# Designed miniproteins, single chains, continued (5), part 108

Each design is a single chain, and the fold is of that chain. pLDDT is the mean over its residues in the fold that is shown.

## One batch from the design tools (miniprotein)

Design m19744
Fold by ESMFold2-Fast:
Structure m19744 (fold): chain A 71 residues (1-71)
Amino acid sequence: SVLTAEEKEKYRQEGEEAFEEANEAEKAGDIDTAIAKYEEAAKSFQKAGDLDKAVDAEVKAGLLLIKKVLR
């Protein structure tokens, strides 16, 4: 199955919105929301075929999970 250019752009935008929400949650100290939103962003970027941004979002979620355990 192949996504249309319109569907890819939609997923890219959804990923960018989730990533921005994750950044705001992280700034607010809401680590659980930040992790969930980075994971949401990673899935959306993966669907869009934007693998570099998907990996960046997954790494950010993983680092926050590690920091949460170290608290």
Scores: mean pLDDT 87

Design m19745
Fold by ESMFold2-Fast:
Structure m19745 (fold): chain A 71 residues (1-71)
Amino acid sequence: KPLSFEEILAKLKELTGADEVRLFPLENGTPLLIAIKKTKDKTEYYVWNGLSSGPPVKVKSLEEAIEAGKA
């Protein structure tokens, strides 16, 4: 029932319009997906754990994305 890795990547990019998606290992070994959307004015980050039914969460920094994914 969990989404495949490819499905998670496709949905995250589609929902956020991100230029790049990176994997960050959590302390429990679970990979966290962070979408990075670069604009002229700033860089936007989105975190999605693939387990929630909700949309990716927009955060202000890479550090906040990692912390949001741990919660």
Scores: mean pLDDT 69

Design m19746
Fold by ESMFold2-Fast:
Structure m19746 (fold): chain A 83 residues (1-83)
Amino acid sequence: MKKEEILEALKNGDYKKVAEILESMTLEEFDEILSDPEVRELLLKHPDKKVQELAKKIFEDADYLNQKSPEEIRKELIEALKK
């Protein structure tokens, strides 16, 4: 299951693989992944400050969520993880 692969990649620090899996997902699958508490915790603890700040906006900032489509949120997260 794609969620298990993302969790393993996040725990291993393989953020390029996380980005590749997210790019292969539908928006429905992406929403399910972001709703997982363990995925949320791992993204909020990410070693890159830019990824941490984006995760905080995605999970905690209602204004950001109201301004961005799920497609834009996925694109921004993938771009942050690829660096």
Scores: mean pLDDT 78

Design m19747
Fold by ESMFold2-Fast:
Structure m19747 (fold): chain A 93 residues (1-93)
Amino acid sequence: VESAIKGLEEYAEELSSKIKDKEKQKKVREKIEEIKKTIEDLANGKISPEEAIKKVEEKMKEIIETVKDDKELKEEAELKGKMILDAVKALAE
């Protein structure tokens, strides 16, 4: 869990540094923070694995939508979202 949280914090910083629009920077940081909280809630037994997977998937779609005008950032977000979902599924097992 700690390594997944750290990876999310690093991704938030990296993605935000590549976005020129301050409102989009704020949105992606907010969505990553929501994903981080979802992973912590799952690890602490506060939510079901199914609910955690659904929430992470929804938040990743919102991040992808926010960066859709930048092809490289969109492709990176899609790949990162896949990795995050795989990590959440592993925690659910």
Scores: mean pLDDT 80

Design m19748
Fold by ESMFold2-Fast:
Structure m19748 (fold): chain A 72 residues (1-72)
Amino acid sequence: VTPEELAGAAVANAAIALEGKSLEWAYDAVMRAGASPEAARAGAIAGYRFKQEGKTEVSGDEARAAGLEAAA
């Protein structure tokens, strides 16, 4: 799993989480887009963490940073 792949998954999952989609749906969507299971998992965790923190919007840079942190 590369940092770039994890960042991409985090951006996708952050957007999906803010729209109120399920974690399972977000995970499946990112994997269908070509991410590895590890990248999809890290991104989903980062995205739903934003939702849990009450964020209503997330920048691309913020999502990338969160995805990399979730992967560490």
Scores: mean pLDDT 67

Design m19749
Fold by ESMFold2-Fast:
Structure m19749 (fold): chain A 107 residues (1-107)
Amino acid sequence: SPLEKARALLDEVAARLRAAGQDVFAYHVTPEDLDPEAYRKRIEELKARVDEAVQRHGPSQVAVLIGYDPSDPEAQAVAERIAAELERWAKERGYDRLNVALVSPED
């Protein structure tokens, strides 16, 4: 399925970046991300883990990969929102080299 292919690609890209020495946070968009409260809690938890990794290793050694089902327009919109929020947050924190990327079989 497109979802299974998206998950497999996310895992493959994460494995390649980890092999290159990066600390990688792989986030897969789920139906729970359509609930505003669940979304907020999940993203705040992700930001906390990323912030800790940046403090330990520096922003250039940290990557956030956001995977989604490319056949679901709502999942794509959520993934784009997460990427934009993380990029804005990273800029506000001065994390100039933090890698934030969308991962899809269509990319």
Scores: mean pLDDT 83

Design m19750
Fold by ESMFold2-Fast:
Structure m19750 (fold): chain A 89 residues (1-89)
Amino acid sequence: MKEGQEALDALTKQGKEIVERSRKLGREARKSKEEAQRAIGEMEQQGIAFGRQGQDNADKYPEVKDQFDQVVDETSDELNKIRQELEAS
């Protein structure tokens, strides 16, 4: 279904943009412990919001549910890696 595919493409693009933005925030936030904590909090909030959006889309377009779940999982894994690297700094 075209609408489900368009929603999946949009979510995939949004996930990539969130990951790239988070990588940039992580690089900039390494300058201070306070900035690092703020960036970690922002990444956690974006991950939660993205997960909810993915679940809503999966419920609306069950024919591509597994693909939405995969995009959410891959985005969450990348955000967790960025956050852990920042926490280790």
Scores: mean pLDDT 81

Design m19751
Fold by ESMFold2-Fast:
Structure m19751 (fold): chain A 81 residues (1-81)
Amino acid sequence: NLVLSEGEKQALAEAAERIEKWVQEGEDPLKAAEEAREQLRAAGHTRAAELIDKMIRNSLASGNEKLAGENVLIGLQIVAR
């Protein structure tokens, strides 16, 4: 039951867009998600950063490391909409 403010939702939407762009430019999806998490944390959007962190951890815990970054991207796109 993580309730995001309108500012946190906007920050997540912008982070999802940045991750998609970085992946299109050749960045690894997991590394792009980690970078977006740190940028959100530095900007004070701690709840948004925590949500990305949980998505990364859950994806890695599933044992599908190659799909971890893709699963995080899909999850962020769903939550940010």
Scores: mean pLDDT 74

Design m19752
Fold by ESMFold2-Fast:
Structure m19752 (fold): chain A 74 residues (1-74)
Amino acid sequence: MVELSEAEKEAARESFRLIRERNPELAEEMLRKAKEKGFKEEVELNAAVVNGAGLREPDEELREEIRRIILEKA
């Protein structure tokens, strides 16, 4: 399992919440792909989704917002 600090977990939850509000279709696809990789717990899924957003090249504004949230919490 990928171990995250509490700050990273909170940043992941907040980032994923923003993804879901702005682009719910993308959020669903990212969760599906995370589950396919074997992530089962909500925190792990949210962290995988946030990491995936940076790697999957979401739109530039959303990617920058996610990075800013993660960096502020890490």
Scores: mean pLDDT 56

Design m19753
Fold by ESMFold2-Fast:
Structure m19753 (fold): chain A 71 residues (1-71)
Amino acid sequence: MEELKKLQEEIDNLEKEAQRHREEFETYSRKAEEALKAGNPQEALDYGMEAAEHRARFERLQKKIEELKKK
């Protein structure tokens, strides 16, 4: 019983972290598009790189969550 509660807590924590990275990916993607529209290509590139990093972390966390759910 306690092991199942701990597993659920781990999944919940990973889902919160994944959701944060997803939100940051969406935020930085929007900022990159806004910077590009404003004529700031260097700033757009910087935000685009941040967005890509958060997307990669989100995908890795999703894989880890799926592995834990298969226990």
Scores: mean pLDDT 83

Design m19754
Fold by ESMFold2-Fast:
Structure m19754 (fold): chain A 81 residues (1-81)
Amino acid sequence: MTEEERKRRIEERVEKAKEKIRKLGEESNPEMGEKIIKEIEELDEDRKRALALQQEVSEAGGVVTEEQEREARELERRLRA
């Protein structure tokens, strides 16, 4: 894969994970919410870091450092699991 394709795949996986977390949040309510909220909270830290990394890459015009790419792969792995 090209470097651009790799970046796109990372971004797509982050967005898909974000969509799943968003759906969990939409289904969460005060009564059903304790278990779902706990699961969302555990994923939220990884999601926030992934979003911050995505913004850093976006602000750099899509330029990703080796360190950012490594971090993105680890976040992708954890968010996918």
Scores: mean pLDDT 64

Design m19755
Fold by ESMFold2-Fast:
Structure m19755 (fold): chain A 70 residues (1-70)
Amino acid sequence: MSDEEQRQALADRIIAESTDPEAVAVARALAAGEDLEDVLATLSDEQRAKVTAEMTAIAREWVAEQEAEA
């Protein structure tokens, strides 16, 4: 898959799994090509910690699934 396709797939996974407005907004920005770090910088420290933890967990699971299937 292209880098853009991988980004879209990961964003879709985060949106489906998190369902939190902040996490969904960050995932949508990521899909649009925004830097994750830039988007996270607009959040409060509490929101950033929560979103970062959730996205990191989902991303690690997603990467592990891709690697296991490959």
Scores: mean pLDDT 74

Design m19756
Fold by ESMFold2-Fast:
Structure m19756 (fold): chain A 73 residues (1-73)
Amino acid sequence: DVAERLPVLLAALSDKDPEVRAAAAVEIGRLAKGRPELATDPAVLAALEAAGKDKSELVREAVEEALLYLLES
């Protein structure tokens, strides 16, 4: 269920492993695709904005992909 998976993915954006943070960002984007309630959720947008400033280029690229899913909904 999207409502059950979203809190886990938001928590994963704070993981110590950049591969985990990158995967979480992409999956949040995929979950929000076609779902305006998630694509406009302030918590989702704030979390992706913070992840877009991550020290890891892998995470920043994952956020760009996630935002593409949000904008193409």
Scores: mean pLDDT 81

Design m19757
Fold by ESMFold2-Fast:
Structure m19757 (fold): chain A 96 residues (1-96)
Amino acid sequence: MIKPIPPVARVTAEAPSKEDAEKLAETIRQELARFEEQGLRLVRMELKGNTVTVEIEAETREDALRAASALAMAARKQGYKATVEPITPEEALARL
């Protein structure tokens, strides 16, 4: 009997430069801290060149996607390209 994997949503944001990506990562951390007070968990944050990838775990898939969407909107407001993807239970298992 396998326990359900908590739902996770991924935000990938691409900045024009590494310096801009570092500023974006800081903005994301500030928004994420607000959500952590509501029981959301940062699973992963990776800065690779000019790309910032953030993965957020929540009690429900809807909560994870809502938090990810808010972070993507913050990135887009700064003029950066950002995408939101739900991580399926199958993908989460494959990454463990």
Scores: mean pLDDT 74

Design m19758
Fold by ESMFold2-Fast:
Structure m19758 (fold): chain A 81 residues (1-81)
Amino acid sequence: GLEAAVEALEEAVRAAEAGDWRSAAVKATAALLILVGEQIDNPEDEKIKKALELAKEAADALDAGDLERARRLVEELREFV
């Protein structure tokens, strides 16, 4: 569900803040897989589509080492869900 995906991204940001980039990547990947599954089950749901777009941007920010951007995107996703 959306809540589980947001929690996984929040955990990814916390791992990255601790310097554990491997755990951050694993958690970000888990969040994206959850949201892709939700989109497959609900292809016309604009809320899920936007959540997946925000999650992809957050994962990209984490991959780039842009922790400030990742944190803002995850906060936006939390408010949106």
Scores: mean pLDDT 86

Design m19759
Fold by ESMFold2-Fast:
Structure m19759 (fold): chain A 78 residues (1-78)
Amino acid sequence: MKEEYKKLLQEAIEHARAGDRERAVKLLTEAAKLSPNPAVQVALEMIARRLERGELTPEQVAKALEQILKNDENIEKL
């Protein structure tokens, strides 16, 4: 499950950078459902909603997801 979650985040970053907004939103929604951290789940849902509404650029989404993924890796053994 943790491995699936990380793969979905990585795929969402890739599709966001490629400008594929629809796929990025779907991947973010699935990642949120699999997130082990409630705060991260809420963050992913907000990012997906804002991206869907055109309030975030693909680059902004990619940077936000990179921060979430990196932070999750840093606290993984905590």
Scores: mean pLDDT 75

Design m19760
Fold by ESMFold2-Fast:
Structure m19760 (fold): chain A 80 residues (1-80)
Amino acid sequence: LVEEVEKHVKALKEKLDQLLEELNGSEEIKELREQLKELMDQFVELMRQNAPLEELQQVDQQIQEVAQKLSELIEEQLKK
């Protein structure tokens, strides 16, 4: 579980960095990227501290929501 989540978080960070370097992105994309990075760092820290599953699930939900919104904005920028 922990290894799979760490792999998922790392893959998302790498994908975001690659896309943002290409897009010369808007301020909204930049803000969402920073939020996502902060949430991912928080999630990793909670795992390191052996936090309750409920807290991990809560932060994971927030990561999913921000990642989805960021993905939608990136797709819109690519279509322009």
Scores: mean pLDDT 73

Design m19761
Fold by ESMFold2-Fast:
Structure m19761 (fold): chain A 99 residues (1-99)
Amino acid sequence: MREEIEEELREYKEETGKSLKDLLEEIEELKKAGKEVPDSLLLEALVLAYVEKDEETFEELKKEMKTFVKKLVAEAIENPTEEEIKRLEKEAEKAYAEK
């Protein structure tokens, strides 16, 4: 799995011709100018950070996306995640099974 994903991501990187540094510079430039960073640019940088195993950059980019997504969700409707719903269902089932 990991090896297949790494090979697929490398092929993607070769086709796009963009380096992680180039994308990070664009993101920083947009932030300094007070402009919105496009989601597509964040996603491309995230993929390249994953390929290069740059965990720090990956986490920073993930944090940016999470904040943006959270704002959109909070503005529309705040709903529990599917994982939270599934967790509640399993907790209820456990409560009945422990007898």
Scores: mean pLDDT 60

Design m19762
Fold by ESMFold2-Fast:
Structure m19762 (fold): chain A 87 residues (1-87)
Amino acid sequence: AQKELAEAYEGIERAIKEARRLIEEGDPAKLPEARKKVEEAREYLKRLKETLESTLPELPEKAKELLEKLEKEVKETEEEVRKWEEE
């Protein structure tokens, strides 16, 4: 359970970092790859939420704060990719 949580968290961070790197490079040919990285981050976020819900009978406040922070990071990165796509 803890290993699965760590893996999902690392997956979110890695996917966001890779998406942001692609945005920074600004290669239009990489736009589909950046979108795929955001999708990967969303899937890892879903997995993290499901694992927390199944592992803990009640979510600690710190876990709720972490999930909220990660949701904001994923959403912000998705918005950056969308703006880049509209360019």
Scores: mean pLDDT 79

Design m19763
Fold by ESMFold2-Fast:
Structure m19763 (fold): chain A 70 residues (1-70)
Amino acid sequence: SALTEQIETAIRNRDRAALDALLARHDAETLRRAGLEVMRRYGRADEAFLASLADSDPAALLEFLLDTVS
């Protein structure tokens, strides 16, 4: 989706401001779905901790990915 591509671009560029703007514009369920898709694209969908974080705090998941995937 367009949102998933925008999130991946922000993570790849380590652009915290762009990520924060995306987090502010979308609801938690939309962010959760996008976060799970980003995890799939990075081959990390089987990490139970990240899947749990996507369900409880999708914003924290995406910020974690920005800090670690770069």
Scores: mean pLDDT 78

Design m19764
Fold by ESMFold2-Fast:
Structure m19764 (fold): chain A 104 residues (1-104)
Amino acid sequence: MSEEEKRRLIALAMALLGSVVLALVDIERFEPALREVARRAADELSDVANRLHQALLNRDFEAAKEALREAIALLRRVRPQLPERWQKALDRIIAELEEILEEI
């Protein structure tokens, strides 16, 4: 795989993580029972996404892989704490992120 293809996959991973952060922020605002779980997950995932972005800027593909593994682990940890409809959405995102990790 070319360096340019790896960058595109990392950018796709960042977009997927950004979508999850936005969804968690909405859960925090509108689902009182899930507020603490959603806030904590959004904060942790934002930190990982920032490290993934920094790795991309530095062309550090090993750091990008580590950040992506951490993101996948975080999503797997949060998954059982969310309602079934959100679990199904996370399963699809986790699968996509795992495919990206295998390619880079």
Scores: mean pLDDT 86

Design m19765
Fold by ESMFold2-Fast:
Order: sequence, then structure tokens, then C-alpha cells
Structure m19765 (fold): chain A 97 residues (1-97)
Amino acid sequence: MEEAKKLLEKGWEYFKKGDYEKAIKYFEEALKIFEELNDEKGIAESLAGLGLVYYSLGKLDEAEKYFNKALEIYKKLNDKEGIEAIYKGFNYIQENK
């Protein structure tokens, strides 16, 4: 769990730096560990991160797929903040299609 959280933090750090290749790498590594741990919140957060990276790369269809996967999990968790964050992501995609 601690290792996966650190990878998630690195994903966000590289995303903020505009290093999208490293951001994807760290988010995918975090996602894999959270999946092995059945940490649904960690899975959703990693998927949301991937969605934002793909949106930033202009890969809008991939971004939408990742946001949809994250949204399903946040809804199961009744995570209001997570749900609202994903809807903002969808709004950004709609503005750029």
C-alpha cells in the first residue's frame, strides 16, 4: 500500500512537470499494485490520473475510457469528491471534441 501511494505521488509529480511518459509509467505501476491489494480508492485515483494524462496528450477517447472506469469505482464508494473530479474531466473532453 505505501509503495503504491508513493508511485501514485510520482505519477502526479511528473504529470505536473509535463513529463507524460513518466506520469503514465508511475500511474500504471501504482494501478497494478492497487489492483493486487483490491484497494478500490487507489485503483480509481490511478485511473483518473491516467485519464488526465491522456487528455493532456490529446488522446480524448483514451481519456474518456479511463475516466469512465474511475467513475464506476467512485460511484460504488459513494466518493462525492471523486465523482465531481471525473465530471470536470468529462467537461474538458466535451469542450475539446
Scores: mean pLDDT 84

Design m19766
Fold by ESMFold2-Fast:
Structure m19766 (fold): chain A 83 residues (1-83)
Amino acid sequence: MEPKSAKVKEGESLTLFGYFEEVDTASWYRKKPGEEKELIGTVNKVGEVTKGINGTILGMPSSKIASLTIPSYKKEDEAEYIF
């Protein structure tokens, strides 16, 4: 039940949500077909964000929810997104 691919039109915003019982940190990864899994970034419960790659926006609206936003989705962003 992992996300397979982003299903949005090019130029649109894509927002993904991860749901947890309660966590101190959430990490987002991107995996393209035939490529290795890449760290996008990590957000923690106190609002610190550590980015690995690209211009994605990470949030943690609560200790139970993490978000990943791609403000302008492009074909290069087509991938499996993992939290």
Scores: mean pLDDT 68

Design m19767
Fold by ESMFold2-Fast:
Structure m19767 (fold): chain A 86 residues (1-86)
Amino acid sequence: NPQQARAQGEQLRAQADQYFDKGLQAIQQGDYQSAIDYFDQASRLYDQAARYYEQAGDTDAAARAKGQADIARHNSDRLRELLAKR
């Protein structure tokens, strides 16, 4: 059911957005380990959302979710580099 798949994708994307925002808040607080954990969670949820959007045939939403997952992964990787230098 493409409509159910799309709804599941939207729900997972919204959850990913919440974790992404928590990651940004953790950075502002200097809690880089929590920020890494939040961005890792966000990237996984965005990847799951993209898969549901693909099942729904929503290629544009799938591409955006994949892009957000890549940004979240990039953020966690950069924070890991920052911690390794300290």
Scores: mean pLDDT 91

Design m19768
Fold by ESMFold2-Fast:
Parts: sequence; structure tokens; C-alpha cells
Structure m19768 (fold): chain A 75 residues (1-75)
Amino acid sequence: PIVELVRKEVLRAALAAGLSEEKAREIAERTAQMVEERLKQGEPVDKEVVQEAAREAALELGASEEEVRKIVELL
């Protein structure tokens, strides 16, 4: 499922960007929720959409601009 792949990839990227396990899981879960909501509305999900959702989730959850940039780059 796309949502599960998004959760795993965002978790991997956030951990690689140097975030704690707790923070990385929060960002991954929020990103997955945003992607799932978009899919339920019949909207397409591509790499750009996942990157935008991950950026928004990370910012919402208090990640720094540098951490957000690293997460998106690693996706």
C-alpha cells in the first residue's frame, strides 16, 4: 500500500537526517495521514506530493528548516 510505503520512507529519511526515533515516527505518521487523506479525496499522489506533505508535517511538528530540507532531500 502507498500509505505504508510513505510511512516507511519518511521514517527512514527523518532518521537519516538526524532526528530522534520519537520525532521521526511522529513526522512519518503525520505525512502518511496527509497522503491517505489526499487518496481518499481521489487526488493523485506522486513523489512531489509526498515531499510536500513531509515538509509540511515536519514544519508542523517543530523541525528546523535544515532538518526539513534534509528529510525532503533524502526522499
Scores: mean pLDDT 86

Design m19769
Fold by ESMFold2-Fast:
Structure m19769 (fold): chain A 85 residues (1-85)
Amino acid sequence: GKAEAALKLSQQADLEAQQLQKEGADQKVVDALQNISDTLKDLADGKISQKDALKKIKQSLIDAGIPEEEAEAFVKQIEKQLAAA
């Protein structure tokens, strides 16, 4: 279901953050992926609404220097993946 999809997305974001950190990527990008992972885990656990989770994810990307249009596209992709579950 939706909670399982959110948990899987959280795990993927965490794995990507770990891999990028090993490759010497910008710490702001690593931190943003870790924040996204934590937010999706909170969504999976029922601690945050989907609306608030998507807002936090968008803000984390913007804070990391991602343009607003790219952050919105990323959030829409996550929303579609959650809806498909």
Scores: mean pLDDT 85

Design m19770
Fold by ESMFold2-Fast:
Structure m19770 (fold): chain A 82 residues (1-82)
Amino acid sequence: KLTKEDLRYAGALIRAANANQADPVAELTAIPGIDRELAEKILAFLEKKGENARFASKEELLEIPGLDEELLKRIRDYYLGD
């Protein structure tokens, strides 16, 4: 069952990927702790899930190689904590 917290993490990642459609890798790598390889893996995960990415749980997001809880919180705070 998805929680409000799960939806917030998924929403932050989707917002990050959509903030700069011309260069989404550059947008993600502006976040401290995200390198190019991790940015590309995040984008590949979101593309593979498509519209279903909005229903990804926190645990599913943590399956992205190189993405941990601290980075997920950082992405959330960067896009939603402003």
Scores: mean pLDDT 78

Design m19771
Fold by ESMFold2-Fast:
Structure m19771 (fold): chain A 94 residues (1-94)
Amino acid sequence: SLKETIEKDAKAITNALLKAENQGTDVSKVLDSNKEAQVAGSHILFYANAKDYESVKTIYNALKNVATSDAVKKTIEALRITFKAIGVPEHVLE
């Protein structure tokens, strides 16, 4: 189902960010270097282009919940700027 896919996408990205942080790898490159996160990232772009902002908000909120380190926070802020640049409304990313 769409809901299961969105939850899986959120988990793929959050797990990849935490794994990168724990392994001391570059968190900012997670969407390029982690296959599962890269697939999830492509789905987020699809949701944003389709104006499915509820799906985008669900994933973004999951990302905020793991934003405990400065590196992860900075990576999530870069993703927020990207979402705004592709037309996601500000209220979705609060």
Scores: mean pLDDT 78

Design m19772
Fold by ESMFold2-Fast:
Structure m19772 (fold): chain A 69 residues (1-69)
Amino acid sequence: MKEEEISLYLMQISIAIKFKDYKEAAEYAVKALKAFPDDEVIRETAKEVAELAEKAGDEESAKLVREAL
């Protein structure tokens, strides 16, 4: 079900952020955006991942997410 798949992506992103693995969070955010490009929750979560990666100095991960938005 679409909602179940969205929840799985959001969970993976949240786990990666909790462990400060912004590269993994960015990779999951990009996959989620490609699978569900019009989902508002995924788009907002991806923006948050990009901001967190940028603040952490991970410009590559931030750019990866922004280019997928």
Scores: mean pLDDT 83

Design m19773
Fold by ESMFold2-Fast:
Structure m19773 (fold): chain A 120 residues (1-120)
Amino acid sequence: LSEEDKETLLTAMEQVIKHQEELLEKLKEINAPEEVIKGVEADLELLREAKEKAKELFEKGDYEKAIEVILKALEEVIAREAELAAKYAESDPEVAALLEAQKHDIEVQLELIKKWVESA
């Protein structure tokens, strides 16, 4: 991986974090269930920690571990958002729709990173 590639991956993580922050704000505005808000807050913290860990690993030249940390964090967020969206689909369809939209955006980012890694 080039230095520019590392910066691109970290910037992609920052964008995911920003969208997750925007999701959290929207969920609070519509008075989403506490379980949903706490889950999204936990995912936001997970993404922030994964970004910092990946940055440290890139600085150490451990590209494989850095990418593994990023992919694992994205997969964990996708799994929780899918579970919460399914759980609240009938009772809170607006909440479920917001979670599904964010999950889809993260899935697109995850697939782009996977394809990029395979091509590098």
Scores: mean pLDDT 87

Design m19774
Fold by ESMFold2-Fast:
Structure m19774 (fold): chain A 86 residues (1-86)
Amino acid sequence: SEFERQGERIAERVRNTAKEAGMSEELVQLAGEGARETMRALSEGPDKAYEVAGKYHNELASRGSPRQATLATLTLLEELRAVLAS
């Protein structure tokens, strides 16, 4: 689907930000998974997307750092804003 294609593109962008922020490979993959699941949840509405994004942000902050989680989440939200503006 179009949402799945956009989700993969956004996941790649979020993974790149996570790598630049110095996250481990495991957390880089988790950040990408969070982006894909947030995009999937967006098809159910913005509130569900927000809930899913928050879940992954908390996991990344707990296992990495709040700074790393925030950088990954900002990239995700920037990409979601672009999708919603279309």
Scores: mean pLDDT 85

Design m19775
Fold by ESMFold2-Fast:
Structure m19775 (fold): chain A 61 residues (1-61)
Amino acid sequence: SDEELFDEYVKELERAARETGGDRDALRKKMREIVQKLFDEGREELARRVAAHGRALLAAM
């Protein structure tokens, strides 16, 4: 489901934020890759939700 996919991508972004040691550019790149893939798949609402979460993570860094 889209909720299960959202939870999976949220965990992936949170892991990326930890692994990059606060590298905002690396997190932005990861977020863009996920969001672009979701838009290409026609999952626009899910893409917007993932992008919003990624921006919140960047703001918390």
Scores: mean pLDDT 83

Design m19776
Fold by ESMFold2-Fast:
Structure m19776 (fold): chain A 62 residues (1-62)
Amino acid sequence: MDRLRDYTVGTVSDGLRALGASPEVVEEVEKVLREMFDASEAGDLDKVQEYLDKGMDLVDKA
């Protein structure tokens, strides 16, 4: 699990940085992704949706 999580977070971070996102936005997106993975593993779909919406807002600001 951790390997896939770290790889996914790293790939998204690289993509956002290539699109000109600030380091602060990248760090917030990484945090949201990790929390979304944790919520998904717990089966809490409501929290997954909440973090997805938050992540989309952060990406839109990048």
Scores: mean pLDDT 73

Design m19777
Fold by ESMFold2-Fast:
Structure m19777 (fold): chain A 65 residues (1-65)
Amino acid sequence: MSLSVARVTGEILRLMAEGYVESVKITGKHVEVTFKEDSPEARAAAERFKEVLAEEGFEATVHFN
């Protein structure tokens, strides 16, 4: 696994461990995450996730329930 893929995978696992994730879809370098709820904490987590993915050359799309 490349370093970029490892970092992106680590961020997905982090969101899952924090209880935010309802579903994840990965298509090439595009990662789509559906959050269980729309809260200030979830929005902050989503923003961090987008930043990490952008640094690694991935695109992130986030949905909130």
Scores: mean pLDDT 82

Design m19778
Fold by ESMFold2-Fast:
Structure m19778 (fold): chain A 87 residues (1-87)
Amino acid sequence: KSEKLAVAYNERAKAYARLGQHEKALEDHNEALKIYKELLPNDEAFKKQAEKDGKALRDALVERDTANLEEEQKKVDDYTRTIDELS
C-alpha cells in the first residue's frame, strides 16, 4: 500500500461527505487510516494524520450545502479510478 492510495481514499471520502454519502465517506476514511497505520513510522505520526484527516472530513460534511455537486462527483470518479489502479 502507498501514501498515494491513502490520499486517494481520503479525497474520495471528503467528496462523498460533500455529496451527503456519509457511509461511503466513513468507509473510505477508515481504509485510508488502515493504510497510514502500516506506512507511518510511529503512533504520534499516525495520530497527527488521523486527527488532520478526521477534521477535514468533518469540515467537508459541513460544506455540503455550498459544494459544487458536479465537481464532487467528478472527484469521486477520478479517485475511484486512482484507487482501482493502485489496488
Scores: mean pLDDT 81

